# Designed miniproteins, single chains, part 105

Each design is a single chain, and the fold is of that chain. pLDDT is the mean over its residues in the fold that is shown.

## One batch from the design tools (miniprotein)

Design m3646
Fold by ESMFold2-Fast:
Structure m3646 (fold): chain A 61 residues (1-61)
Amino acid sequence: SEFDELERELLRLYLEAVAAGNAEAAAIVTQTMREVGRETDIARARELLERGRREAEAAMA
């Protein structure tokens, strides 16, 4: 499903944050996973993922 694709992308981001040793980025991705996991609207879930990605990327910059 489209939700399975979002979960896979979130797992990728989490592993990147952990590999970078960035606890802040890992926490952001974990929070995003929780928010996406509780969402039933795929469009909103995608918006949450994009925000979480941006915040995690900013923390790793």
Scores: mean pLDDT 86

Design m3647
Fold by ESMFold2-Fast:
Structure m3647 (fold): chain A 59 residues (1-59)
Amino acid sequence: MKEEIDLLEKFKKEAENRAAEWEKRYQETGDPRDKALAEKYKQAVEFIEKKIKELKESL
């Protein structure tokens, strides 16, 4: 449904913002934990993109 796709796109944007925040923090701190969190949110973006594509393919 379009409403579900819109919600997933919102979650994707939030995950992208989180990934960028943790990537910036990693650049400032050099802490591998910050890098791991950035990568976790990047993986979330990929997962959400896959779900959006699957839903659009059923339309």
Scores: mean pLDDT 81

Design m3648
Fold by ESMFold2-Fast:
Structure m3648 (fold): chain A 78 residues (1-78)
Amino acid sequence: GRVVAILDVVGESAEAIRNAARNAGNVPGVLLVGVDIDGTHGTVVVVAEDEEALRNAVQAIGNAPGIKSVTVRDVLVG
């Protein structure tokens, strides 16, 4: 079933967080990425087709340039 995750993301800049969220949106099986940024801290919401696509999206964000940490705050499985 579809999966929704809420991620707390810390980056070196708001631009780094925006770029990481865009990269996550290009991961196969990711349906939607929302982002809300306050300085160097962002809340990223990922909607994925399955848990594998979600894992790949989290990895893409964590590996993006200028990202310091990614914490999975909440996960809803459909």
Scores: mean pLDDT 87

Design m3649
Fold by ESMFold2-Fast:
Structure m3649 (fold): chain A 74 residues (1-74)
Amino acid sequence: MSDRVQQAANKVYNYLSEHPEEEVSASELAERLGLSQSTVTTALNALEAAGEVLRTADGRYRLASPEESAARHP
């Protein structure tokens, strides 16, 4: 995987962990973290696939709660 994206994912995750109730867009995160929007979007997609963040209906992202990450398994 791209090392740059992994580092961006760590920065995004740390930011959301400090603001667990905040819903943010990829562009807002890019501005706040000093990253490109494309890099942040890729990092958010990776974190969403890992169950660490959730994409809201409005296209924003927030930290997944433990209960949401523990989605029902068959």
Scores: mean pLDDT 75

Design m3650
Fold by ESMFold2-Fast:
Structure m3650 (fold): chain A 56 residues (1-56)
Amino acid sequence: TKLSDKQLEEVSKLTGASKLSVRLLANIYKVSGKQVMEAAKKSRNVEELEEELKKL
């Protein structure tokens, strides 16, 4: 809920890059950047991404 759709799209497109959005989500949900990237691949929007990260 704290990221815009454009930021989520950027994360999804740059799945190998250490971007601020990946680090921000990793810190918020207390997961690794790799876990954020894997969740982003399974997610179509920020709500789905947050649900996947909450399950970790």
Scores: mean pLDDT 65

Design m3651
Fold by ESMFold2-Fast:
Structure m3651 (fold): chain A 66 residues (1-66)
Amino acid sequence: SMDEKKKEEYVKLLEEYAKQMREIDQRYGDLLEGLAEVAKVSSVGTAGLLYGKGVGVWTIAQAQAA
């Protein structure tokens, strides 16, 4: 379904951000990987909220690395 595809996209993006963040700080990578794992077993709505939180973490980590 469309909702399942959207959830898969959120999980994939969180996993991608986790890999990128491990290059900056392993703790940020671990946090984002944890969000991706929770998103896999959550509703589409919850996965979307976790993705939003992950983008926030990614943005802060990028600013700190600059």
Scores: mean pLDDT 79

Design m3652
Fold by ESMFold2-Fast:
Structure m3652 (fold): chain A 63 residues (1-63)
Amino acid sequence: SSLEELARRLAEELGVPFEAAMTVVDMILQGRSEDEVVEVLYRTHGVSKSLARELYRRARELL
C-alpha cells in the first residue's frame, strides 16, 4: 500500500526500523500529537527523541 511504501522510505532515509516508521504514520492518521508520537517511538522502539521528532515531521510533510 502507499502507506507501507511511505514507511519503508522513511525507515531507509532516517535509519529507523520499518515498524517505527509505520507506527508514526498510523499515529498521525489517528490524529495523535507530535509529543505523543515522540514518546511512543522513544519508549517502544528505542528511537531517540530528536530522531523521533524528525521522523514525525518528515512523515507529516509527506502525508
Scores: mean pLDDT 88

Design m3653
Fold by ESMFold2-Fast:
Structure m3653 (fold): chain A 77 residues (1-77)
Amino acid sequence: MEKEKLIKELARSMAEASLYLQRAIAGEDVEENREKYEEYLEKSKELKEKLKEMGVGDDDFEQAKKEALKIVQEREE
């Protein structure tokens, strides 16, 4: 149960990082969006470290990445 919640949090954090990075690359409020990208990137790193301590492997991280991509696509539409 805890692993699933953290994986979902990781997916959301990664999605937020991706969205802010895309806005920065597009030239929208570059400094602010880059700062938020870095904040979510650090949060994602912290969550990954915690999940690794719980025995989560690369396959689970790939699943989180796929879920993050889905969140990004839904918010762009």
Scores: mean pLDDT 79

Design m3654
Fold by ESMFold2-Fast:
Structure m3654 (fold): chain A 72 residues (1-72)
Amino acid sequence: MSAEQLVRVAETLADQAIQAVKNGDLDTAQTLVDQAGRYVDLARQLGAAPSDVQRAQDRVDQARQIVLQGQS
């Protein structure tokens, strides 16, 4: 998997996590956001463009906040 593919997967997983919160599946949402964060870290390590990493990280951070609000 290329660094660019890892960024795309992370963004997709973050979006799926937000959707899981909307569906009331907080356990799935937590798993998806954790996976998204790992893909961002791997993309950074493999040399993805800093702007792409930042965009993916911002989306993952947004998803994490939504998951935390859903659990509260």
Scores: mean pLDDT 86

Design m3655
Fold by ESMFold2-Fast:
Structure m3655 (fold): chain A 66 residues (1-66)
Amino acid sequence: MPTPEQQEAFNKAIEELIKKNGSAFDLLDSPTADEHLPAVERKVTAEEVLKQIEEIREKYEKKKKE
């Protein structure tokens, strides 16, 4: 079972990611309008955020005696 500290760390990490990304709203538009703007610039940002979220979730959920 995840500790309360791990839950808070997960929440904080997500908040920091959103702040660094600038706006989740902008990220939502990225994948849809990717072709109109340099895909590398838009996609790289979206993929980076996704990867970070996945890593944080794995750490928080799978950290229990593994």
Scores: mean pLDDT 56

Design m3656
Fold by ESMFold2-Fast:
Structure m3656 (fold): chain A 76 residues (1-76)
Amino acid sequence: MTEELRKQLEQLKEYFEQEYSKLINEGKTDEALKLIDGAIALLNEMLKRTDDEALKKEIEEEIEKLKKKKAELEKE
């Protein structure tokens, strides 16, 4: 379970960075915001599925990074 969740976390990070960069380069800010919201939702579901404290910390740190990225993108 924990090893499976770690693999899912790494896959999500890779997918997010690739898709996010593409959307930002294309000026698709609204789609980029939706991608961030979707990633945060998936990370929160992963957080509920683990009792590993190290993995919880990694997921929480990733959620915090995405929240900061969202706040920066939402600034006028």
Scores: mean pLDDT 83

Design m3657
Fold by ESMFold2-Fast:
Structure m3657 (fold): chain A 80 residues (1-80)
Amino acid sequence: SEMEKLIEEIREVVKKFEDEYKKIIPNLSEEEQKQAEEMLKYIKERAEEFIEKAKNGEISEEELKEYLELLKLQVEVFIS
């Protein structure tokens, strides 16, 4: 289904963000590491929240698609 495809794509984007985060950690200051960890936690928690809301019928496929596009932008800005 389209919903299942969106959920899978969200999980893949989060995984890509985690992989990119792991690459930059060794080059960050302690303060920057803390900020990056807080951002990663926020992204992961928000993604799981939207996935659960979608599964429960609380948000539409269109809303989930809009979230995915915003998530992609957030990840792109972080890894730039």
Scores: mean pLDDT 82

Design m3658
Fold by ESMFold2-Fast:
Structure m3658 (fold): chain A 70 residues (1-70)
Amino acid sequence: MSIEELAEKLTPEQLERFLKEELGMDDELTEQFALAVAGVPVSELDLEARKRVLAFLERQGYDVTRLLEE
């Protein structure tokens, strides 16, 4: 599955949950991560912002396809 296809299927809420549960981020770290990587708050992750976050996570070695398997 491509990053673009995955970003289109994911909600901002699913991505926030992954950051908190898989990466152990609290609310503050999740918001700072979204601003640093996507340039927008986690609540405002549009398609292009979600693509940036997913591409970053994949480059760090995280299996982002697991977001669809929970």
Scores: mean pLDDT 75

Design m3659
Fold by ESMFold2-Fast:
Structure m3659 (fold): chain A 80 residues (1-80)
Amino acid sequence: HMDEVAKRLQEAFKKPKEERIEELVSLLKEYHARGDEETIKRIIGTLLELAGYSEEEMQKIIDSIKTLEDAIELIRKIVE
């Protein structure tokens, strides 16, 4: 559901900070439950790009994420 992921990301960024974080965390938990690691990496990559990270920095950060908890912490940090 690539179109659905893109749509949910766009809608999340229209929301206030707290609601945006909550929606992004919900999206990560949903795809983690499905075992869709590629979609999780795409979500994280998109958020890092929007936060102004370089391609090299994004790759290092993505490679450092080992758990859902790490991904959630990153989202809370970059959308602050």
Scores: mean pLDDT 78

Design m3660
Fold by ESMFold2-Fast:
Structure m3660 (fold): chain A 78 residues (1-78)
Amino acid sequence: MIEELAEEAVKEILEAGAPVNAEALLARAEALVKMKEEGSSDRAKELQAEIDRIQATSPPSKEEELLEAMKKALELLA
C-alpha cells in the first residue's frame, strides 16, 4: 500500500513538471510530519526556506530516485 501511494505521488510530481530533488522531497515530508505533530508554526518558516534552497541548488531527481525517497517519506508518515 505505501509503495503504491509512493508511485502515485511521484507520478503526480513528474506530471506537474516540478523540479524536485529526492533529498529535498524526503526532508520536506519528514519536516512536515514533525511540524504537524509538534504544532510548530515558527519552525515551518525555517524549514520551508531550507527546502527551497535545496531545490534551487540541487538538480531535479530522476523518477527512480524520487520513488525511493517517497517510499521512505511514507514510511515515516506511517
Scores: mean pLDDT 66

Design m3661
Fold by ESMFold2-Fast:
Structure m3661 (fold): chain A 80 residues (1-80)
Amino acid sequence: SVIEEIKKLAEKAIKEEKNESVREFIKSLTDEVIELVKKKDYEKALETLERAKEIAKEKFSEEDYKFIEKFIEEVKKVIK
């Protein structure tokens, strides 16, 4: 399922990440996106992911942003 693929991507990202702030950002984003997918609100889920990229770019280092961006792009591919 889409939800199981998103959970798997989040678990992998959280396991690989050492920065707790980045891990919490990914957890929070994942929970929000999963709730939208459960409601079949795919358009809002994609909007949430794009907004999260903008927020991450402003709040995190370039390295942490690139990690978050890669995660978001992988999640977007699952949702389409």
Scores: mean pLDDT 87

Design m3662
Fold by ESMFold2-Fast:
Structure m3662 (fold): chain A 90 residues (1-90)
Amino acid sequence: EEVRKELERQVKELAVVLKENNFHPITLVLGVTGIILFLREKAPDLSDEEIKAIVKELLRKHFPELSDETIEWLVEEGLRLAKRIEARRA
């Protein structure tokens, strides 16, 4: 519940940053990666599939202009990058 509210806030902040940066693809991927890292840290009991489902729902809600294919790609790429960042720190 608290995690869900923080996610909503982060996604809204990402929308502002994307608008200011003319919807730059790198900013979008990094933003999604950050959201996934936050979820993996604050809700470690969530599976990869559950995390992807939550993030896809939030992206569809806040970025209705994005295609399902783009959302799928962003979530898959964001999760891949999040895992690489975690592995490098370990």
Scores: mean pLDDT 77

Design m3663
Fold by ESMFold2-Fast:
Structure m3663 (fold): chain A 75 residues (1-75)
Amino acid sequence: SAAVTKVIKQYQGELQQQKQIFYATFPSEENAKAAVQHLREEFGDYFQDIYALPSQQASGLLETQLKGWTVVMIP
């Protein structure tokens, strides 16, 4: 949604969607973790899980090459 995109952009993230899973890449662990905290406070009721991990681990999970840190949002 536009509201989720705004929060992700606030922390310098780039939002992408694969099927029903939303994910965003961030330049640093600090930015990704701050985004997770904000997203959980604002949108926790809309997602079953919101978490951050190193992008190398997320790249394998999402079948996409990702850099930095990744936030995953499961509806």
Scores: mean pLDDT 78

Design m3664
Fold by ESMFold2-Fast:
Structure m3664 (fold): chain A 74 residues (1-74)
Amino acid sequence: GSVLESYKKYLETLIKKADEYEKEGNFDQALKYYDRAIKLLKSLLSIATGDFRAELEKQIEELNKRKKEVEEKK
């Protein structure tokens, strides 16, 4: 629904900022934005059900992998 799309848009904004910082070589800021996105996803996971819950779990997994890759570049 529209509420879920609002959260999705905000999460995409955080991830986009992380990607921009990574491209600029600012790995510290990139990691902070990925961490913020993961924290937001975990907060939503406690109240999410069905397809939305599955999407959140997948995004958490993908962001954790990306965070690890950025940490390995430092």
Scores: mean pLDDT 82

Design m3665
Fold by ESMFold2-Fast:
Structure m3665 (fold): chain A 74 residues (1-74)
Amino acid sequence: AVSDEEIEAAVREAAERFGVPEERWGSLREFLRLMLEAGVPTASLAAYGRREYARVQPPSPVYRALAYAAELLG
């Protein structure tokens, strides 16, 4: 099982890498926690983040950070 500490570390690294504001980090952590608790694979979360980054205009760094954080956790 992925710990809250591992999620926090992955989100911090991803958010800093892609320039996600700190006020958004809590929402990203909670989303990852809920999805992982629901049994969603990290590979599926990474694919979701990449898809949403390509779809949403203007591009949101939060989805790129989501994909990268999921890759760090898998």
Scores: mean pLDDT 86

Design m3666
Fold by ESMFold2-Fast:
Structure m3666 (fold): chain A 58 residues (1-58)
Amino acid sequence: ASSLKNMIEEALKSPLLSDSDRELLQDYLDNADSLSTEEYVAAHLAVIGIQEDLRFKR
């Protein structure tokens, strides 16, 4: 639970983050404590994918 918020906040600090990804992550962050199990898993996978994309872009 707490780790998801930290991961999203770290991704949101990236200047390479697209506006659409930023809005998606912000929505997850705003609802982090009320996410369903499926939404929590989706949010976790989304933030990992975005973080990897940002790092892979060198």
Scores: mean pLDDT 77

Design m3667
Fold by ESMFold2-Fast:
Structure m3667 (fold): chain A 82 residues (1-82)
Amino acid sequence: MDDLVAKLVDGSLALLKGLTPEQREQGIALAEEVLADPSTSEEQKRRAQTVIEALRAVDAGDLDRARAILTAYYTEALAAQA
């Protein structure tokens, strides 16, 4: 049950933790550009918002918050495809 969500969350969190502060800042800037683009889909905007929130949580050292954000995102994304 939810093995795929757990694997996606663990992989994503490990990747975000492995980024430098400069790479996380660049990721946030790119995600903010996606949110500002009126041609961007709702799915792309949801992903961009998730990336911003998860990267901010990692920068704050709040890995529990980052994990919760990623878990909610993947749970909703997989439910939408079921």
Scores: mean pLDDT 81

Design m3668
Fold by ESMFold2-Fast:
Structure m3668 (fold): chain A 83 residues (1-83)
Amino acid sequence: SVAQVQQQMAQAMRAADTNGDGYVNYAAVVQRLVSQYGFSQQQANFVRARLQQMDTNGDGRVNYATVQQTLPQVAFSLAVMSR
């Protein structure tokens, strides 16, 4: 379901925020989604591309709050990819 995918993404991002500064390494988020939640390569590539677009300074990190605001739309896209 969309709600389940949204929850899995939120949990993966929270787990990747190891220093509590409100920024997460998006490569670590994608790896957790694949390894812990069984995301397909197509789903992993989609999430990576979206997070890379939010990486405005090119340091491999994205703002947690900004990503949280996009979760419903991203989760919907991922849920339809799994159908």
Scores: mean pLDDT 76

Design m3669
Fold by ESMFold2-Fast:
Structure m3669 (fold): chain A 60 residues (1-60)
Amino acid sequence: SMDEKLRRFADMLELSEEEKELLITDKKAFIEKHKDRLKDIPKEVLKAVGFSDEELKLLD
């Protein structure tokens, strides 16, 4: 499921439980808060773990 992919991604990034909950419950807020960190990750990888094109526009 997408939630499982997001949790695996969160583990890869060594996110705290609070950060993982933010990623699952409010992905747009997570993107805004962690923008610099996410910019270092290829957009193809972010898409594969469940980020939409609209969500990825927040990184531009």
Scores: mean pLDDT 79

Design m3670
Fold by ESMFold2-Fast:
Structure m3670 (fold): chain A 61 residues (1-61)
Amino acid sequence: SSEKKKEIIKLMSEYLRKFGDVIEELLKAKRAGDKEAISKADQQSSDLNSQFLSQMKQLDS
């Protein structure tokens, strides 16, 4: 439906923005050699991915 399409676009847009922020922090941490910050960014990426997949699956069910 058109409503589902709009919700998917909204979720994808939000995910991409948040993912971009996480990647930027990850690259910054890698350049600084900050292993703790790298681990944190990796965890945030994993959490975002899980949340996004869960929401997308809910829309497709």
Scores: mean pLDDT 84

Design m3671
Fold by ESMFold2-Fast:
Structure m3671 (fold): chain A 93 residues (1-93)
Amino acid sequence: VEVLSEEEYEKAREEFEKVVEEARKRTKNKAKLEGLEEGLEKTKLPLEEQKKLAEEYEKKFKEALKAGKLDEAERYYAAYVVVGTQYVLEERY
């Protein structure tokens, strides 16, 4: 709810990158790893584009689940979580 200072944003971003990197090291699921990597790359895009991508990844995740495509669902969900987290972090900065 509170706006982040530049120092608070930098610390939060650094912690966020560490969490994503730790998740990448710990996962044995290739689709999840690919989703985390794709999501992290997309966090370099403008805020508005990140919001649109988070919504698109959520939609694709739900469609993959309905189709029984568990690997695609895992990939899109991982990307959704990463992009959505960065969007919330940047919006508060």
Scores: mean pLDDT 77

Design m3672
Fold by ESMFold2-Fast:
Structure m3672 (fold): chain A 89 residues (1-89)
Amino acid sequence: MTVEELLAEIRRVIEEMKRELEKAKTQEERIEVFVRYTLRLEGLMRQLAANPEATDEQLKAALQMINEAVKYAMSKVDLEELEKAVEKA
């Protein structure tokens, strides 16, 4: 993927995560969405960071978008239930 394609995919994945969190009816469903999308965003960020054509400004922008998305998702999740889910994995 090109840098522009990776940045577009990061934005797409963030918007998809937000929609899935709004559709989730239980804390268990929200935790599953949070874990799945956080891992996917980490993978995309690793690909972007490994691309030699990615500028520091693009890397900072992507990291900021991901950090804001993760904070949003954490605000929708019960942290105690999240810790229990992580221990079972």
Scores: mean pLDDT 81

Design m3673
Fold by ESMFold2-Fast:
Structure m3673 (fold): chain A 57 residues (1-57)
Amino acid sequence: PVLIEEVVPEELLERTEKALKELVAKHGKFDRSKIQEIADKYGIPVSYLEKIIEKLE
């Protein structure tokens, strides 16, 4: 379905995933307590960030 409110640009997701992957690689694990801060910074819903982080871990 075409729900604009739930659509995040794929390019934005890719950029965020790369940034999070680098953080996980450097630290060995991403601190999930910072999810909300990262969501606000990148303009991505927390649910999408959680999926990206789970994929990277």
Scores: mean pLDDT 67

Design m3674
Fold by ESMFold2-Fast:
Structure m3674 (fold): chain A 94 residues (1-94)
Amino acid sequence: MSLIEKLQKGGIGLLDSLYETALRDLDLSEEQRKQLEELVEESKKKLKEAKTIEEIINVFKETRDKLLELFEGTRFGSFADAMIDYFIKEAKEV
């Protein structure tokens, strides 16, 4: 598996983990659940289409910003921000 394929799979795994955590730990409204599901699926699609490490990082920066808009001031928003920031830092070090 190439480095970019490893980062794509790792990134998709992170998005799945964040989605499952939100569904388990948050009392999401139907609208919030739909918005989160759409954001996760859009981000996964962009990750699969990414051809460079920089493109993968940019997808996560955009996803982080949108997650913070949806979940600003929540524990989940802070957790998601920290997890995505960690992933971006790790991706830059490879």
Scores: mean pLDDT 83

Design m3675
Fold by ESMFold2-Fast:
Structure m3675 (fold): chain A 94 residues (1-94)
Amino acid sequence: MQEELDELAEQLGRTVEENARRAGLSEEEARELGEQAREGALQLAEELRRRGFSDETILRVLRALLALARGRPTPEDLALLDRLEQEVLEEKRQ
């Protein structure tokens, strides 16, 4: 689980950084967003684990976030993310 989680977090960070660069953000801003996404994914996984979510559910959430970042979420990915408290995913925007 931990190895898969670390890999998913790294992939999410890289995808977010690439998307930010395509959106016209600076190299510094894009890298910062990528790092925040990677760290945020790891922190989200730890928080979900503390709340008693299963490893399977945590990995599914991270895969859904990665699919969303890649611009190819399934309806099931979107439904899963909507069922989670979105404020938890966006807490760092405050």
Scores: mean pLDDT 77

Design m3676
Fold by ESMFold2-Fast:
Structure m3676 (fold): chain A 86 residues (1-86)
Amino acid sequence: LEAELRARAEELAEAAVREHGVDPEVARLAAEAALAAALARAGLISREEALARALAVVRELHALGVITPEQLAEAEAALAAERAAL
């Protein structure tokens, strides 16, 4: 199931690059975020693990210049608050 969800996420990322001209790194990060959310909904990973993966994606988007330092700080605060509520 995880391999199937990953394959689907990769196919969607490739389609976004080919059909919509999305940057391949941005498409990959979006696919990883979607995969983590799908795995958590399926009960294959913990909510804590899904939040950790989301944090990694947000930090990588900032490193690529896609989001501002202000947006990064807001996202990190939101993810920390959600983890504290577990």
Scores: mean pLDDT 76

Design m3677
Fold by ESMFold2-Fast:
Structure m3677 (fold): chain A 90 residues (1-90)
Amino acid sequence: MKEGLEAIALAYDIIMALVQKAIEYAKQGDLEKAIELLKRAARHARGWDPEASELLEKGLEYAKQGDLEKAIELAQKALETLQQKKEETL
């Protein structure tokens, strides 16, 4: 059980790091890198947090459309959800 909690915490750290980098690239206008990182984050989140996964998938759709503002907002919302879940789990 303790080992499981440690694995969950590490998974959340990885997903949050990917989301944060995606937001940084989106703010710089680097759509290709933002999209790539959002895809990876959404895939990882799918197994751990369905709410964050949904937000990241929506953010990915907006990023693909070139709507960086909406993509950043959704990615930030996903990051907040992941942070809350990590704090709740630990």
Scores: mean pLDDT 80

Design m3678
Fold by ESMFold2-Fast:
Structure m3678 (fold): chain A 82 residues (1-82)
Amino acid sequence: SNVEEVKKAIEELLETLKKLVADPSVSPQEIMDVIREQLAKIQELLSKITNPEDIEKLEKETRETVLEIQELIEEVAAQLAA
């Protein structure tokens, strides 16, 4: 289902970010490019979910994962600003 595809994409983004942030050979700019591409993919998948109840359920079930992703994005953005 579209809901399960979105959940999987969000979890895959978190795991990818953890791997990239831990790799000192990967530049912050390269990490941001990956973030942009993965977020665009997630947005496309989200646009296919038309049931508001499924959106609310996704929000609740992915809340912690999304917060962890946001924290990692902020860390990468801070490295770019330094």
Scores: mean pLDDT 84

Design m3679
Fold by ESMFold2-Fast:
Structure m3679 (fold): chain A 94 residues (1-94)
Amino acid sequence: MPSAMEKFLELVEEIRELFLEHGSEEAKEIMEKTYEEVLKAKEEGKSLQEIHDIFGRGAEEAIREMRRAGKLSAETLERLFELLHEISKITKEA
């Protein structure tokens, strides 16, 4: 079975794809920068908890920008929060 880190990265990629499909240009930019920081932190050997903290901050900023732009449907927002909750659960159990 995949490790906690592998599961975390799969969920990060799903969230990234949701922003690519439904995001505003600003939210996409924030998410891409966040994804780069996540990959860099992994390469630097940071813990899953530290990487989760980096991702969580960026994802919240991207969601805030989507809400401000008025582009985010309630269904997409609920799905994003569900995926963020799954990430949080995995990192707490790792």
Scores: mean pLDDT 80

Design m3680
Fold by ESMFold2-Fast:
Structure m3680 (fold): chain A 99 residues (1-99)
Amino acid sequence: LQNHVEAAKAYEAEALTAEALGDKKKAARNYYLAGLHYNRAGQIAEALGEEDDALEYYDEASKKFERAVELGDPSVTKDALKELNDVGVQVLKIAVLKI
């Protein structure tokens, strides 16, 4: 779990640096990778019954995937959109089960 959070933060730092340098393709790829690691952290938290932590990690994943899509690199846009949709479904599932 923690290893995925640390990996996500590292990729996010690389994405921010690439974005500042105008390298949109590298930024998009690193945001996508950060999103994947946050999504995995969310899945592990969910499996452990830690719903609040899972929702927080899924929210971070969504933000990273959304940023990857906004940067518009075709190599990651389709995959990022798919992951963004899948995370949204997981968040809704957890929220509905709470009711």
Scores: mean pLDDT 81

Design m3681
Fold by ESMFold2-Fast:
Structure m3681 (fold): chain A 107 residues (1-107)
Amino acid sequence: AERAAVEARLVTGALAAMEVVIDQAEAAGVPKAEVVERLQRIVAGLSEALGAAAEGRVAEAEELLLRAAREAGGEAAEAAARDALARPAASAAEQEARWAAIQERVL
């Protein structure tokens, strides 16, 4: 369904933004607790975006995710999320693998 494709793109965008945030934080020596807070902002933004998408508000959903990405990791995180939204979504298996890798890096 069209909705499932939108949801998959939003999740892929969130993962792309999270990966940028972790890379930035590791390079800068940011404490783990602060990295987790930044990732939680993206998760909250994704949750809001999925809610908007469920109501058919796709443009608002994309904007909510992009704003959360920018707040968590600046222009680089927003750009990564925007690029992911413009491309076919990652497969469910790829999304699961990327999320597992993120958890290993911050836990």
Scores: mean pLDDT 87

